Designed miniproteins, single chains, continued (3). Designs and how they scored, part 43

Each design is a single chain, and the fold is of that chain. pLDDT is the mean over its residues in the fold that is shown.

## One batch from the design tools (miniprotein)

Design m9468
Fold by ESMFold2-Fast:
Structure m9468 (fold): chain A 87 residues (1-87)
Amino acid sequence: MPSALEQIKALVHSNEALYDTLSPESQRLLDKAVQAVVWGLLSGRPELGIALAERLLAQLEALETDPEKRAAVRALMDQLIAIARAA
């Protein structure tokens, strides 16, 4: 089975097209949210990493006016969070 970090990397790569459609500020917030989840896993604090990512996502969702982009980013992050919790 691939590690949680390998699964996260693969999921992020498969959503590169979505990432490229986001504004630079939304890209920065999404990068920080993914980094927070990864930091939580590496630090043995997955739930703290998830909590930090959720705060960053709330900021991103406030910036994105396109409901389809918000839904797609939310779906990506929900999958990332599920991988982190399963680890």
Scores: mean pLDDT 84

Design m9469
Fold by ESMFold2-Fast:
Structure m9469 (fold): chain A 74 residues (1-74)
Amino acid sequence: SAKDRARAALERAVAAGGGRLSADQAGLLVSGMLAKGIISEEQAQKAGALIRQDGRAEFSEAQLREILAEAGIL
């Protein structure tokens, strides 16, 4: 499913980032999911807005799961 692909993409990105992603890396994750057809443009825009609104320099996997869930991705 799209949710399973999104979850797998998040887990791979977080593992590659040593357990955390910067705001820029989180944005690239969202853009990558959109480019691969995992998420819609609306979901990508909402996730990107939530990342910017939060303003954190770094995100844990749990924080990104919450953002992606709020965007309707997970």
Scores: mean pLDDT 86

Design m9470
Fold by ESMFold2-Fast:
Structure m9470 (fold): chain A 68 residues (1-68)
Amino acid sequence: SAEFEALRAEAERVAAELLALLERQDPEKAKQVRQGFENALAQAEKERNLTILRIMLQELRELKAQVE
């Protein structure tokens, strides 16, 4: 759906920005966040589950706010 693709794109954008920040500050944390993101995204795509994408996006935004 258009909503799924829009949320996926936004989550990928926020994840990329967060990972760029974390790779400079805490490479081990960056690795953990990348793995968590990839796992959550794969599950969301398999199930077409918007709730997983919304929760993931919220968690990514919260973590980014803590490291900026």
Scores: mean pLDDT 87

Design m9471
Fold by ESMFold2-Fast:
Structure m9471 (fold): chain A 94 residues (1-94)
Amino acid sequence: SAEELIKEAEEAVRELEEAAKEYKEKKEEYDKNPTPENVARTTGAALRVIGLAFQVELLARKLKELGKEEKAEEFVKRAEEAAKKAGLNVELEI
């Protein structure tokens, strides 16, 4: 149902917002101390944000198909803004 998809999308965006904050913290640690360990941590965190962003894109596309285009666009915008705030450029297509 549309209601269940909205809940799933909201949770996915929330997880992405948390992952983006973690990426930003790891990136700041890397910038201060560029060790191989900090490169790996920062890369892993970036990949998690990207993976969650594509999950949000898939859920948003399903919401758009159900006529919930405004909600779909809202979730995409929140995901893109969270990633951008952390220094990652992610563009989602729905």
Scores: mean pLDDT 89

Design m9472
Fold by ESMFold2-Fast:
Structure m9472 (fold): chain A 82 residues (1-82)
Amino acid sequence: MELAAAREIDEKKLGLRSLLMLAHEIDGGSAEDVDPDARGEAGLRRSLGKRLLAGDFAAIDKEAGKPVDKDWAEKYLAKIKA
C-alpha cells in the first residue's frame, strides 16, 4: 500500500525525466527505434519530446498523470534553446 503509493510517485517522476532525456537526445544525441527499453513507446517518446521542446507542458502533465515540476522542465527547455 505505502510502497505502491511511493512507486506511483517515482513512476511519474521517471516519466518526466524520460521526456527530458529524450529532448536532450533530440538536441544533440541520436535516438533510434532500436532501443529495446523504448520498444513500443519510442514513437510516443519522440512525439512528447517534440511537444516538450515546443513548450507544451500539457503533454508532460498527461504523461505523468498529474502536474509535474514545470519549473525544472522549463529550465531544461531554456538550456537547450540557448
Scores: mean pLDDT 46

Design m9473
Fold by ESMFold2-Fast:
Structure m9473 (fold): chain A 56 residues (1-56)
Amino acid sequence: MLNEEQKAFLELIARDALRRHGKAAALDVVRAEWIDESKPEAAEYLAFVTAVIEGA
């Protein structure tokens, strides 16, 4: 489960991606720039970021 600092960081990068690239591209930008998909926590990070983006 994500800690409070991880959630705050992921929300910041998700909102920045939304602001700069729009909703359709934001998740792909976060995946490319910030998420190491080889790590087991990547799925949890992506689920959280997706929820922030879709909730906007």
Scores: mean pLDDT 80

Design m9474
Fold by ESMFold2-Fast:
Structure m9474 (fold): chain A 103 residues (1-103)
Amino acid sequence: MEAEEYAREAERAMREKDAKKAAEYAEKAGRAALESGTGEASRYGGRAAASAGSAAALQKDEESGKKAAEAGRKAALGASDGLGASSGAGGAAAGAGAEFLAS
């Protein structure tokens, strides 16, 4: 699944402390989740957004935090089930928190 692949890359970028790269993969994962409309894709989109949000918070990268929040919002919007919606919302919150802490 495309969203799963992007989520894996976002998590890798987070571990590498590359907030910008994590945010780029989170944007791809969130978009893929929205386009897919499945709970599974939205779960991966939310996980990618949470990883990117964590990286942005650690690096105090406001722009990457904003992108992570938007990725999580798209994942939540595309969700067909409650678990996908929750994952997307959690990712959006992580991104927004990172943005706030960097401001």
Scores: mean pLDDT 85

Design m9475
Fold by ESMFold2-Fast:
Structure m9475 (fold): chain A 73 residues (1-73)
Amino acid sequence: SLSAEERAAAERLLRALIRTYGVDGYLHLSQEALGDAVLPASLPRSVRVAYIRELVARGELLRDAAGGFRLAE
């Protein structure tokens, strides 16, 4: 599982990616690709995917009808 520090670092990177590369505030990547972009490859893919799923479940990461992701502001 991820530490609080690892989660905070991933969230900062996710916010930066969405601001820099997002279209209409949404980053149009799969859940797996988002996890790969914000967490190190040394972590299992299942852990990276679970992190993104947890953010969506908690409402900290929002999805549109097209599957794009943005952070709750």
Scores: mean pLDDT 76

Design m9476
Fold by ESMFold2-Fast:
Order: C-alpha cells, then structure tokens, then sequence
Structure m9476 (fold): chain A 78 residues (1-78)
C-alpha cells in the first residue's frame, strides 16, 4: 500500500510536469491528490508524509511543482 501510494504520487508529478498552463496544472494536482485520498482511504497527513518521501527521493522535481502540491494539500486540509 505505501509503495502503491508513492507510485501514484510519482505518476501525478510526471503528468503535472507535462501541463504547461499553471491553472490547469494546479487543478489537475488537486484532483489527483483527492483521488489518491479516496482510493487508499488515507488522511491528508498520511498523504503529506508520502509526498515528502517522494520529494526527498526525487530532488530534481521543479520547485513550481512542489509549491503547487503544497498549496493543494493546504486547501485539502482546510
């Protein structure tokens, strides 16, 4: 399950990088993060921990993507 969650996050990041429009990229990230929460029945805090692990393993991820993910997580946490 942990491996599957990390794989979904890696795929999300990969697909997000293909989207050049900032608004569409942000909405895509938000939608996919919500889908991961529902699919694996995990909390926002558990998702945040998994994302941090992926970001630590992939330091070459663009800062713009990291910021978009952080903002989306903050919105989902309320």
Amino acid sequence: MEKEIKEEIEELIKEAQKIKDFEKRYEFIKKKLKEILEKFNISVDELREAILEVLEEHPDIPEEIKEAIAKALQELAK
Scores: mean pLDDT 81

Design m9477
Fold by ESMFold2-Fast:
Structure m9477 (fold): chain A 90 residues (1-90)
Amino acid sequence: LSEEQIENLRKFFRYLQEKGLLNTTLYKNADPEKLSVEELLEAIRDALMIFGPVPDSKIIEIIEKHKDDLDKAYEELRKLARENNLAIVG
């Protein structure tokens, strides 16, 4: 990943913390500067309930696309999660 993509992931993690969307105690108080890219992506997947086989590149792409409006990033990722989760059970 580029440094810009990693920083976009950290900003989105902070957004999720600020909105109270991080449900685990592990991530609620975590410093995103100290988390690996893998840990950031895992926290984002958990917060958004992305349980199915969505590639990391797609998550990164959506966050980068909406880096100036993280509410839109959240909405698009939640839609993707719902569609992907529904496809697994339906």
Scores: mean pLDDT 77

Design m9478
Fold by ESMFold2-Fast:
Structure m9478 (fold): chain A 84 residues (1-84)
Amino acid sequence: HMSKKERIDKAIKKANELYEEARRLAKQGVPKEEIDLLIAKAFGVYLGAVGKTEEEIRELMKRLNRTPEQIEAALEGYREGKNL
């Protein structure tokens, strides 16, 4: 069984990889809307690993005034983070 700390450490690594990809793409002139989807996915990976539920993530993203596409990207990250 993977410990909570090991799952969180893996999620931080994966989230950092997605943030670094977003930074690289932003330097290449990729639109902010696409960059924001990668950032939302990275956030979802982390939240999934720390034990947040799908509903808690949807509620948090709504409070942050994120788009439906950004919410779905975060939920993709959640599913990946939960399975680490």
Scores: mean pLDDT 82

Design m9479
Fold by ESMFold2-Fast:
Structure m9479 (fold): chain A 87 residues (1-87)
Amino acid sequence: LEELKKKALEVLEEARKEAEKLGDKRLVNMLQAYAEDVKKAKTKEELIRTLRTLIAMLRHYAREEPELAPLLDKTIARLEEILKEAE
């Protein structure tokens, strides 16, 4: 669990820094909120649910904000890899 949480937090932190460089405060706030949910996950099942919800939200955001697609697609792919390790 701790290793998976660490990987997820690293992905979210990298995405947050890139979002800050792009000036997207809404995306920064979203990524910070999900990072807190990842930290609070007590079981593998809770972590999986949090990551699945985040991936769905990021996919929706990528459709609405095409300029963010490269960052969001990369972030989604990395989170999906973590989910496959968890399942």
Scores: mean pLDDT 82

Design m9480
Fold by ESMFold2-Fast:
Structure m9480 (fold): chain A 55 residues (1-55)
Amino acid sequence: SADDRRTAALLLALAQHEIREHGLPLEEAVALIRKASREENIPEALTEEVIAQLR
């Protein structure tokens, strides 16, 4: 849905910010994305797209 895509885009932006500004390890950023996606009920396919863009 449009709301799911918007949430996924925000999670990507937040993860990129944490990696660049705070030096968050990639593996920890991936774990946080997976946790947040489960809490927000984001589809698995969309979650994997966000993770792919971080790698």
Scores: mean pLDDT 83

Design m9481
Fold by ESMFold2-Fast:
Structure m9481 (fold): chain A 87 residues (1-87)
Amino acid sequence: MSDEELEEKIKELEKKALTHLYQARQAIAAGDYATAEAHLAQAKEYLKQALELEAERKGWSEEELQKRIERAEASLDAWFAEQKAAA
């Protein structure tokens, strides 16, 4: 895959993750935490896929990839807790 094709695919996966985060926020506002957690899990999965493609593009080590996945997941968990506290 070309770097341009990888970049476009990464952006598509990030857009899918953002769509699920939007749905999670709507579910939190409705008090439907089960649906919100399902969307959060899906957003995490799309972000993992995007980071794996970025690792291919930039030649990241497995250790660097895992560190970035853990940071992204921790950031989403913090965001989710903040959304729940604000609801």
Scores: mean pLDDT 87

Design m9482
Fold by ESMFold2-Fast:
Structure m9482 (fold): chain A 82 residues (1-82)
Amino acid sequence: MKEELIEELKRIAKHPKASPATQEAFAEVARILGYEVELYEGAEINPATLGPATRMALAAQNGDVEKALEYAREALKEIEKL
């Protein structure tokens, strides 16, 4: 599940129809999820810099990987419609 989520986020980050800001935001979320063993107190996810990817990161952090994957897939579908 986590591997599928990270792969979906990378697909969004590399998508030619995604804006540069959207690509950067989703690439950042993929990196954060890849480093879950590097937790430290005071680490903050800034919603303004991550944009719509933030809800997916929060769902994944809460252990709701299936919901996070749904959010990622919906974001990809919206980008593909552009």
Scores: mean pLDDT 59

Design m9483
Fold by ESMFold2-Fast:
Structure m9483 (fold): chain A 76 residues (1-76)
Amino acid sequence: HMTPREKLRAAIDEAVAELESQPGLTEEELRKKAMEAAQRIVDLGRELGMSDDEIAEAVHELAQRVRELLEKRRAQ
């Protein structure tokens, strides 16, 4: 059975995988989808009763993974 932290991590992994599966996205479109994903992570974390600090950490992880994806796409 998944813990709240594991559920939040799975949601981040799913959001990043969805973005990675769409190589045709512009930087603007990718940023927009990343912002929408960040809002979903905040909403899920609150629903799971996680602290503001834990939610902020999850949003930061998502932002870092999106930045890495953008850097990788720019290198191509």
Scores: mean pLDDT 83

Design m9484
Fold by ESMFold2-Fast:
Structure m9484 (fold): chain A 80 residues (1-80)
Amino acid sequence: SPEEEEKESALEYLKKLVEWFKEKVPEVTKEMQELLKKFEERAKKAKTWEEFQEILKETSEELGKLLQKADEILEKKKAE
């Protein structure tokens, strides 16, 4: 179904982000891996498209916080 394709696409995107963080900002890799695991578990349990959209929104908010942390780490490295 289109909903399953969207779930798989989102999961693949998060997996690619984890690999990017491993290379560029290893300091937040564990938190990114935990976010990916949480997303995968919640996405598998979602019974409706509306539930999945809520999971996407919450995951995006948590990802935003990790991206801010990554930016702070990268700026600190540039200041050295």
Scores: mean pLDDT 79

Design m9485
Fold by ESMFold2-Fast:
Structure m9485 (fold): chain A 64 residues (1-64)
Amino acid sequence: AVYRATTSGGAHGARAVAGAIQREYPGVEARAEGNTITLTSPSDELAERAAKGLEKGGYRVERI
């Protein structure tokens, strides 16, 4: 599964959050580029849980 999350907080915040996701959800790859974080995982359930965590944190999340 692949999800995209966008923040209004800027690139510095996105990089920190991507690192936290990779630590908390082993098997999810989180890549930060500017204000966007892309989540990729072979597990749909794990990717969805990580995406829900970002939504709760105020990110706008969509499935690609």
Scores: mean pLDDT 76

Design m9486
Fold by ESMFold2-Fast:
Structure m9486 (fold): chain A 85 residues (1-85)
Amino acid sequence: GMKSKKVLVLVADDDPERVVEELRKAIEGGYDSIILVVAKGKKGTVEAARKLAEEYGIPFTVIEADSKEEAEKLADELYKKYGIE
């Protein structure tokens, strides 16, 4: 059978440093890919996360939401899709 991949779904908050720290812990914990859900205008957070994912060679996907509330909703749907609760 195919090896089950661990996917991290993370909602970006207003602190890029915190987002990077959470991503680093997840990657070091064995996650195979990252999905970052972010509200519009958080370019610094997206760039910091992308650089970290590239440093570790981890596939990185960004999903942009119109608001923080939409980002939370999208993350919940992705958690259900990937079996992360």
Scores: mean pLDDT 74

Design m9487
Fold by ESMFold2-Fast:
Structure m9487 (fold): chain A 87 residues (1-87)
Amino acid sequence: MKSIEELVEEAAMAAALAVQSAESDPARSRALIDTLGALAEELRRQGAPEEVIELVERLRETLAADPTAADEVARLVGELLRLMEEM
């Protein structure tokens, strides 16, 4: 079973790869965005802090609205990783 830390790292990686794939492989980008939803549910099932779950869901929503929003995605990933360092 993956730890909360591993799930957060996977979410950060999925978000970054979704942005990178948006123009070259839109199908992969969409699959990575869907993966963020699954990761948010797994984090909720494992009792992760609400702030962590909310940031992963916000990453998914941001990418679903604009998969090329690299600056906003980078900002949200930075917030997510900072919360992980506090755990």
Scores: mean pLDDT 84

Design m9488
Fold by ESMFold2-Fast:
Structure m9488 (fold): chain A 56 residues (1-56)
Amino acid sequence: MPSEREKRIAEEAIKKFGPDVTAEQIEDYARSQGLSDREVARTRFYAFEQINKLKS
């Protein structure tokens, strides 16, 4: 399970860039918030899970 911080950062990225956000934009935003590479990867996967739920 992603952490509360990883979930929050994923939600902030989606809010900032919208539902058509790219993986690169999410990763860059997460890194800017001080996440490690592994945390960035988990944040990206969580963000796309949320986007897929919104579109399906």
Scores: mean pLDDT 82

Design m9489
Fold by ESMFold2-Fast:
Structure m9489 (fold): chain A 108 residues (1-108)
Amino acid sequence: DIEEKARRLAEALARARKLLLERQELDEEFSRAVREAAELTNELLKEYSPFEVWALVARAAGDEEAAEEFEKAAETKDVNSVRKALEILLEKGRGIPLSEIYDKLLNK
């Protein structure tokens, strides 16, 4: 039935447009949040080492296990503790931009 297919196509296109507009608003808000996070991170890095900053941030976010692993990395310089902390943050959905920032700090 062509009329039924045309109606379903119109409904699908309307849903796609609504989701696209909602995503654009979310992407702008996300971009602002990432810029603010970078600025605050740079301020903390004036007084703390990178691993100490990430321990403070993880603890403030309620991620105590990740914070403990970053604290171990600050004391021992063990890259495996950093990787474990990043895996914890990623599993909790906290970490894609934060993990990219951590990776840049580890490689620089």
Scores: mean pLDDT 70

Design m9490
Fold by ESMFold2-Fast:
Structure m9490 (fold): chain A 100 residues (1-100)
Amino acid sequence: SELERLRQEAEKLVEEIEKELNKEKPDAKKIIEKLRELAEVVRELVRLGALEEAEEVAERLKELVEKAIEKLPEKKKEFNKILLEAEVPIGIARIEEAVA
């Protein structure tokens, strides 16, 4: 199932991001790349119509972004942009669902 594939990818990315954030010297580039991949999983879930699953992964993305900002405050703008690029498609899809 495409949904199951996306759920497994999200779990793997969350684990990879958490491991990097727990290092004494987190790799900002790696964290940014993995957060972008997680945001893309959210967008793919939205395209699939799996809005509840998309919201669940986006909530986890938000928690990781908050942790990343604490560890790497100089990247705050970039982290917030990644989160916004995942949350906006969910918002649009929910509006479209509500008027259908």
Scores: mean pLDDT 89

Design m9491
Fold by ESMFold2-Fast:
Structure m9491 (fold): chain A 58 residues (1-58)
Amino acid sequence: TADECCEELVQISKSETDKDNISKKALELFSKYNITDDDDITACSSCVVLELQKLESS
C-alpha cells in the first residue's frame, strides 16, 4: 500500500544522506508497490522531504 511505501521511504531517508540514492530507491519502491497515482507519489515524496529537513535542522 502507499502507507507501507511511505514508511519504507522514511526508513531509507534516515539511513541514506545522498538525495540521488534516495530518489533511486523511491522509484524502486513505487514500482514494487505499484504506485502510479500522482497523489500517492506526492504523499510519499513529502514524507521524505520532511525527514530530510529534520536531519538538516539537527
Scores: mean pLDDT 67

Design m9492
Fold by ESMFold2-Fast:
Parts: structure tokens; C-alpha cells; sequence
Structure m9492 (fold): chain A 69 residues (1-69)
């Protein structure tokens, strides 16, 4: 499922972002959170029932990325 793939990519990049933060790599963390945000936004577009959930996740990771730069 394309939807499940997008959700998994969102999760994977969020985990990578946390990993980069723990390693002190704020720039790479921001980039990873930006990718996570984009994947969650795309997932929300494919699943109307959970659109609000994925839009909120997208916004949170975009905000995290913005704060790191």
C-alpha cells in the first residue's frame, strides 16, 4: 500500500532525525524532520479518515526542523 509506505517513511525519517540530534548533528536532524513532515503530509492526503492526525504530525516535524536551524 502506498499509504503504508508513506507512513513508514515518515516514521523512519523521524527516527533518523532523533538519531542525528543525539549525535549533535542539528543540520542533518532538521533535514530528516523536514522529510518526515513531507511524508506525513502525503499520507494524510491519501487517507481522509486520518487526515487531521497526519497533518498534525507533518506540522510538528516541520516546526521541529525550523527550530533546529
Amino acid sequence: SEFRKLVLLGVAHAILGVGYLLDGNREEAARSFELSSDYYRKAGELDPKNREKYEKLSERYRELADKLR
Scores: mean pLDDT 88

Design m9493
Fold by ESMFold2-Fast:
Structure m9493 (fold): chain A 76 residues (1-76)
Amino acid sequence: SAPSVEELLAEGEVLFNKAMFADNVEEGLKALRELYEVLLQLPEEHRAPLLAYLRDLARHHPFPEVREEARRLLAE
């Protein structure tokens, strides 16, 4: 069966934390891309919390490469 909205939002929070606290660029980009895949599985009306996580990563991530990728994904 498909994951619930609650399960997708919980997974998104885990992936946001993995991305934000990544030890290197590769790990941060991997977690960011997985977060975006979870966001796309959500109905549009339920995407706001994960979109807020993407904006946080775009503004505040320590690695510029992760900030740039988050901005790119937000523009899609």
Scores: mean pLDDT 91

Design m9494
Fold by ESMFold2-Fast:
Structure m9494 (fold): chain A 94 residues (1-94)
Amino acid sequence: SVKEKLEELLKKIEENFRTLSADEVLELAEEVLKLAEEAAKKYPDNEKIKQFLESAKRAVETIKELKKKGASELEIRLAAQDLKIFLEDMLKEL
């Protein structure tokens, strides 16, 4: 179910890439963090999954800071692209 939910999030980013708001990118990053926490609980000895959890926490923090500073359209698109790449990498591990 974690893998299926990550695939759904990836599809949502791909289908809505050009129209995602900063709020929507943050919501997606927070959902990715929740799924990374679930994966880390299921595979507590998998160091790669622990690294994904730390990366997901950092991504949420970065997007929150960008939103607080008034992110530009380019910064929002780059954050969405980084999240997409992160999801693709995490899916390969699961």
Scores: mean pLDDT 84

Design m9495
Fold by ESMFold2-Fast:
Structure m9495 (fold): chain A 62 residues (1-62)
Amino acid sequence: GAAEARAAAREAAADGDHALAAFLASGWGVYTGKPEEGRAEALALGATEEQAEAGLRAAMSL
């Protein structure tokens, strides 16, 4: 569920995979109806603005 996506985003960020962290955080945001929170989480985890935008675009295409 949404909680697992958020936890997975944090694990990806800890492993240095900020692109995957941004995708998973964006997925969490989209599924909870709060894409802004997903973007904020991605940036807080160390993703760039570009990685956050790419992650949101990929999450919305699901």
Scores: mean pLDDT 81

Design m9496
Fold by ESMFold2-Fast:
Structure m9496 (fold): chain A 88 residues (1-88)
Amino acid sequence: SMAELRAQTKETIDKTSDLVSQARTALENNDLDTARELRGQLRDQQVTIQQLQAQSAQQNDDFTTQLLSSVLGDTNTLLKNIDEFLKS
């Protein structure tokens, strides 16, 4: 249902936001081990966000679809930054 989708979307966004904050702190502190762990967790969130985005699009929930697209974009940018940091 749309209510279930929106509840799961909120939970996923909240969890992703927490992981993003932790990853930014790890990058600021040059904490390679924590950055590697969070990279894995953020990739798992990326998959979940993509699945929810597909479901919201199928239900014609344009607001939720756009919100998830934005969160996915931010997550992808951070993952790229983590990958570059880990190569350096």
Scores: mean pLDDT 88

Design m9497
Fold by ESMFold2-Fast:
Structure m9497 (fold): chain A 108 residues (1-108)
Amino acid sequence: SLVEEIGKIVEKFEAGEISAEEAEEEIYKLVAEAKNLYEGLEAAKKAKAGEYEKLTPEEKAKAKELLLEVQKEMLAYAEKLAAEGKLTADQVASIAAAKAALAAQEAA
């Protein structure tokens, strides 16, 4: 599953095999490939390079769509860790709050 593939990337980061920046890039690429959001990935790369103001409104929308999907998949991974008892009560509460905030953002 996509959640399991994200878990592998997080495990590599925790093992010190990749940097936080490399882990973020791999997660964005994985989600973009799984959901066919390649235009969002290209736009996000341009934004990271300092070219956000040069993006068209459509490219900005595609980058936002990818960001929302990455946030959804990261929350699903965090919920899996919570279900396995690997998170603190405070971390579980933070996940619930983030999930509610994401749902509100998608509704807007």
Scores: mean pLDDT 81

Design m9498
Fold by ESMFold2-Fast:
Structure m9498 (fold): chain A 95 residues (1-95)
Amino acid sequence: SMDEYLELLDRLTDLMITVMKTHNVSDFEEMLKTLLELIRKMKELGFPDSEIYDLVDSVQRVVLDVLSKLSKEDQKKVNELWNKFLEEVDKILEE
C-alpha cells in the first residue's frame, strides 16, 4: 500500500541521517537493507524504473559524502556493500 511505502521512505530518511552522523558501517548496511525493501515495494506498486533510479541516485549522494570521512578499510567495506546492493537492484528491476 501507499502507507507502507511512506513508512519505508520515512525509515530510510531516518537511517540516511543516522549514517551521515555516525559514519558506522553497520548503520550503512541497515540503510541499504531498508532501501532494498523500499525498492521492492516501489516495483510492487508499479512505480516507473526512472523513479527508482532517482531514489538510488539520492542515496548515492549520501554514500559519497560518508565515504570521504571513513578509514580506507571501512571505505572498502562500504564500496563492497554498495556494489552488492546495486546488483540486487538490477535483479529486482529485471523481474
Scores: mean pLDDT 87

Design m9499
Fold by ESMFold2-Fast:
Structure m9499 (fold): chain A 74 residues (1-74)
Amino acid sequence: SLQQQLQQVQLQIANLKALGISLETELWVLERTADKLDPAELARRQAALRAELARVQEEIAALEQQAKQLQAQL
């Protein structure tokens, strides 16, 4: 049903938001310990975390649009 689909999408959004917080925390810790890392290694790790965070944010935006469309049909 549309109601079940909406519930599934909302749960996925909640899970991705939790992952986003975790990734932001990893970036914060990495920046706090930047002086202990080789500059090239720091740049690689920052780039990887930022790319993953961008992916998560894009997926959340797509799912929020889907949830809005489903809610409009209920």
Scores: mean pLDDT 88

Design m9500
Fold by ESMFold2-Fast:
Structure m9500 (fold): chain A 72 residues (1-72)
Amino acid sequence: MIDAAAGPRYRTPEVEAAVERLLARYADWDAIAQLFIALMVPTEFLEEPSEELFAAHEEYIRRNEEKLRSLG
């Protein structure tokens, strides 16, 4: 189940900004797909967000794009 309260809001402003920046790139996707993208943020990203980790996360989403888009 998708909880709106568990969205891209995390404990630190840096993590929140990084997740929102990521989701903004998929603003044209269905809300359900965007929530799944947010939920797939790795634990390492919460502790130490980096552009390389961002790229790896986006690559994973891209590989599963058809499935994620079909969820909405």
Scores: mean pLDDT 58

Design m9501
Fold by ESMFold2-Fast:
Structure m9501 (fold): chain A 60 residues (1-60)
Amino acid sequence: EEERRKALEESRPLAREILRIMADGPGFVGELFRATLEGDNVAAREADEKLRKWLKESLK
């Protein structure tokens, strides 16, 4: 619906940034998406923590 469309449009810059990072980023980015698709909440949280740490260091 319209609310969904607005959310997607607002996330477009972030989506592009994520794609760029994924192209040359560490493998745990792929681990996060794979764990999420499989419904493995523990693995997804662990991958998310690794990604957050890597982003914090990279965006200094």
Scores: mean pLDDT 63

Design m9502
Fold by ESMFold2-Fast:
Structure m9502 (fold): chain A 65 residues (1-65)
Amino acid sequence: DENRVKIITAGFSPEEAEVVRRGIELAKTESPEEAIERTTRELVALGLSEEEARTLAQNVVDATQ
């Protein structure tokens, strides 16, 4: 959904921010692939689509490199 993608690029909800923090920690302590997978699952649980969740998870992990 285009509106949800714009919301993600404009800022994070408190719940999304917590998932992002955990994703950053996982990327540093585990593999980037593991961090993307777990972050995607948690974002989907918050109601994001798989495409939106995976895009956000990838951006979060990329920010740690």
Scores: mean pLDDT 70

Design m9503
Fold by ESMFold2-Fast:
Structure m9503 (fold): chain A 85 residues (1-85)
Amino acid sequence: GPAERAARVAKEAMDLVAQASGNTPLAVGAANSGKKIAEEQAAKGDPERAAQTGVNGARSAYIAADTPEGKKAAEKAEELMRQAA
């Protein structure tokens, strides 16, 4: 359903941002925490919260790495998650 789709897109986006940020322990940790919360929100049937969790997780991952590549990936991830919600 929509919540499961939003969580899937959010998890994929967070992983891509962590990778673009160089897979630093902080970026990977932020992505893993965000993925867990997105799955919990999807289980509650809340696609908006699942997508918003992805946006927040992606931002946390690129901030932790502070790279231009991570920032661009986070911006693209945010757009994809808005479309998924």
Scores: mean pLDDT 73

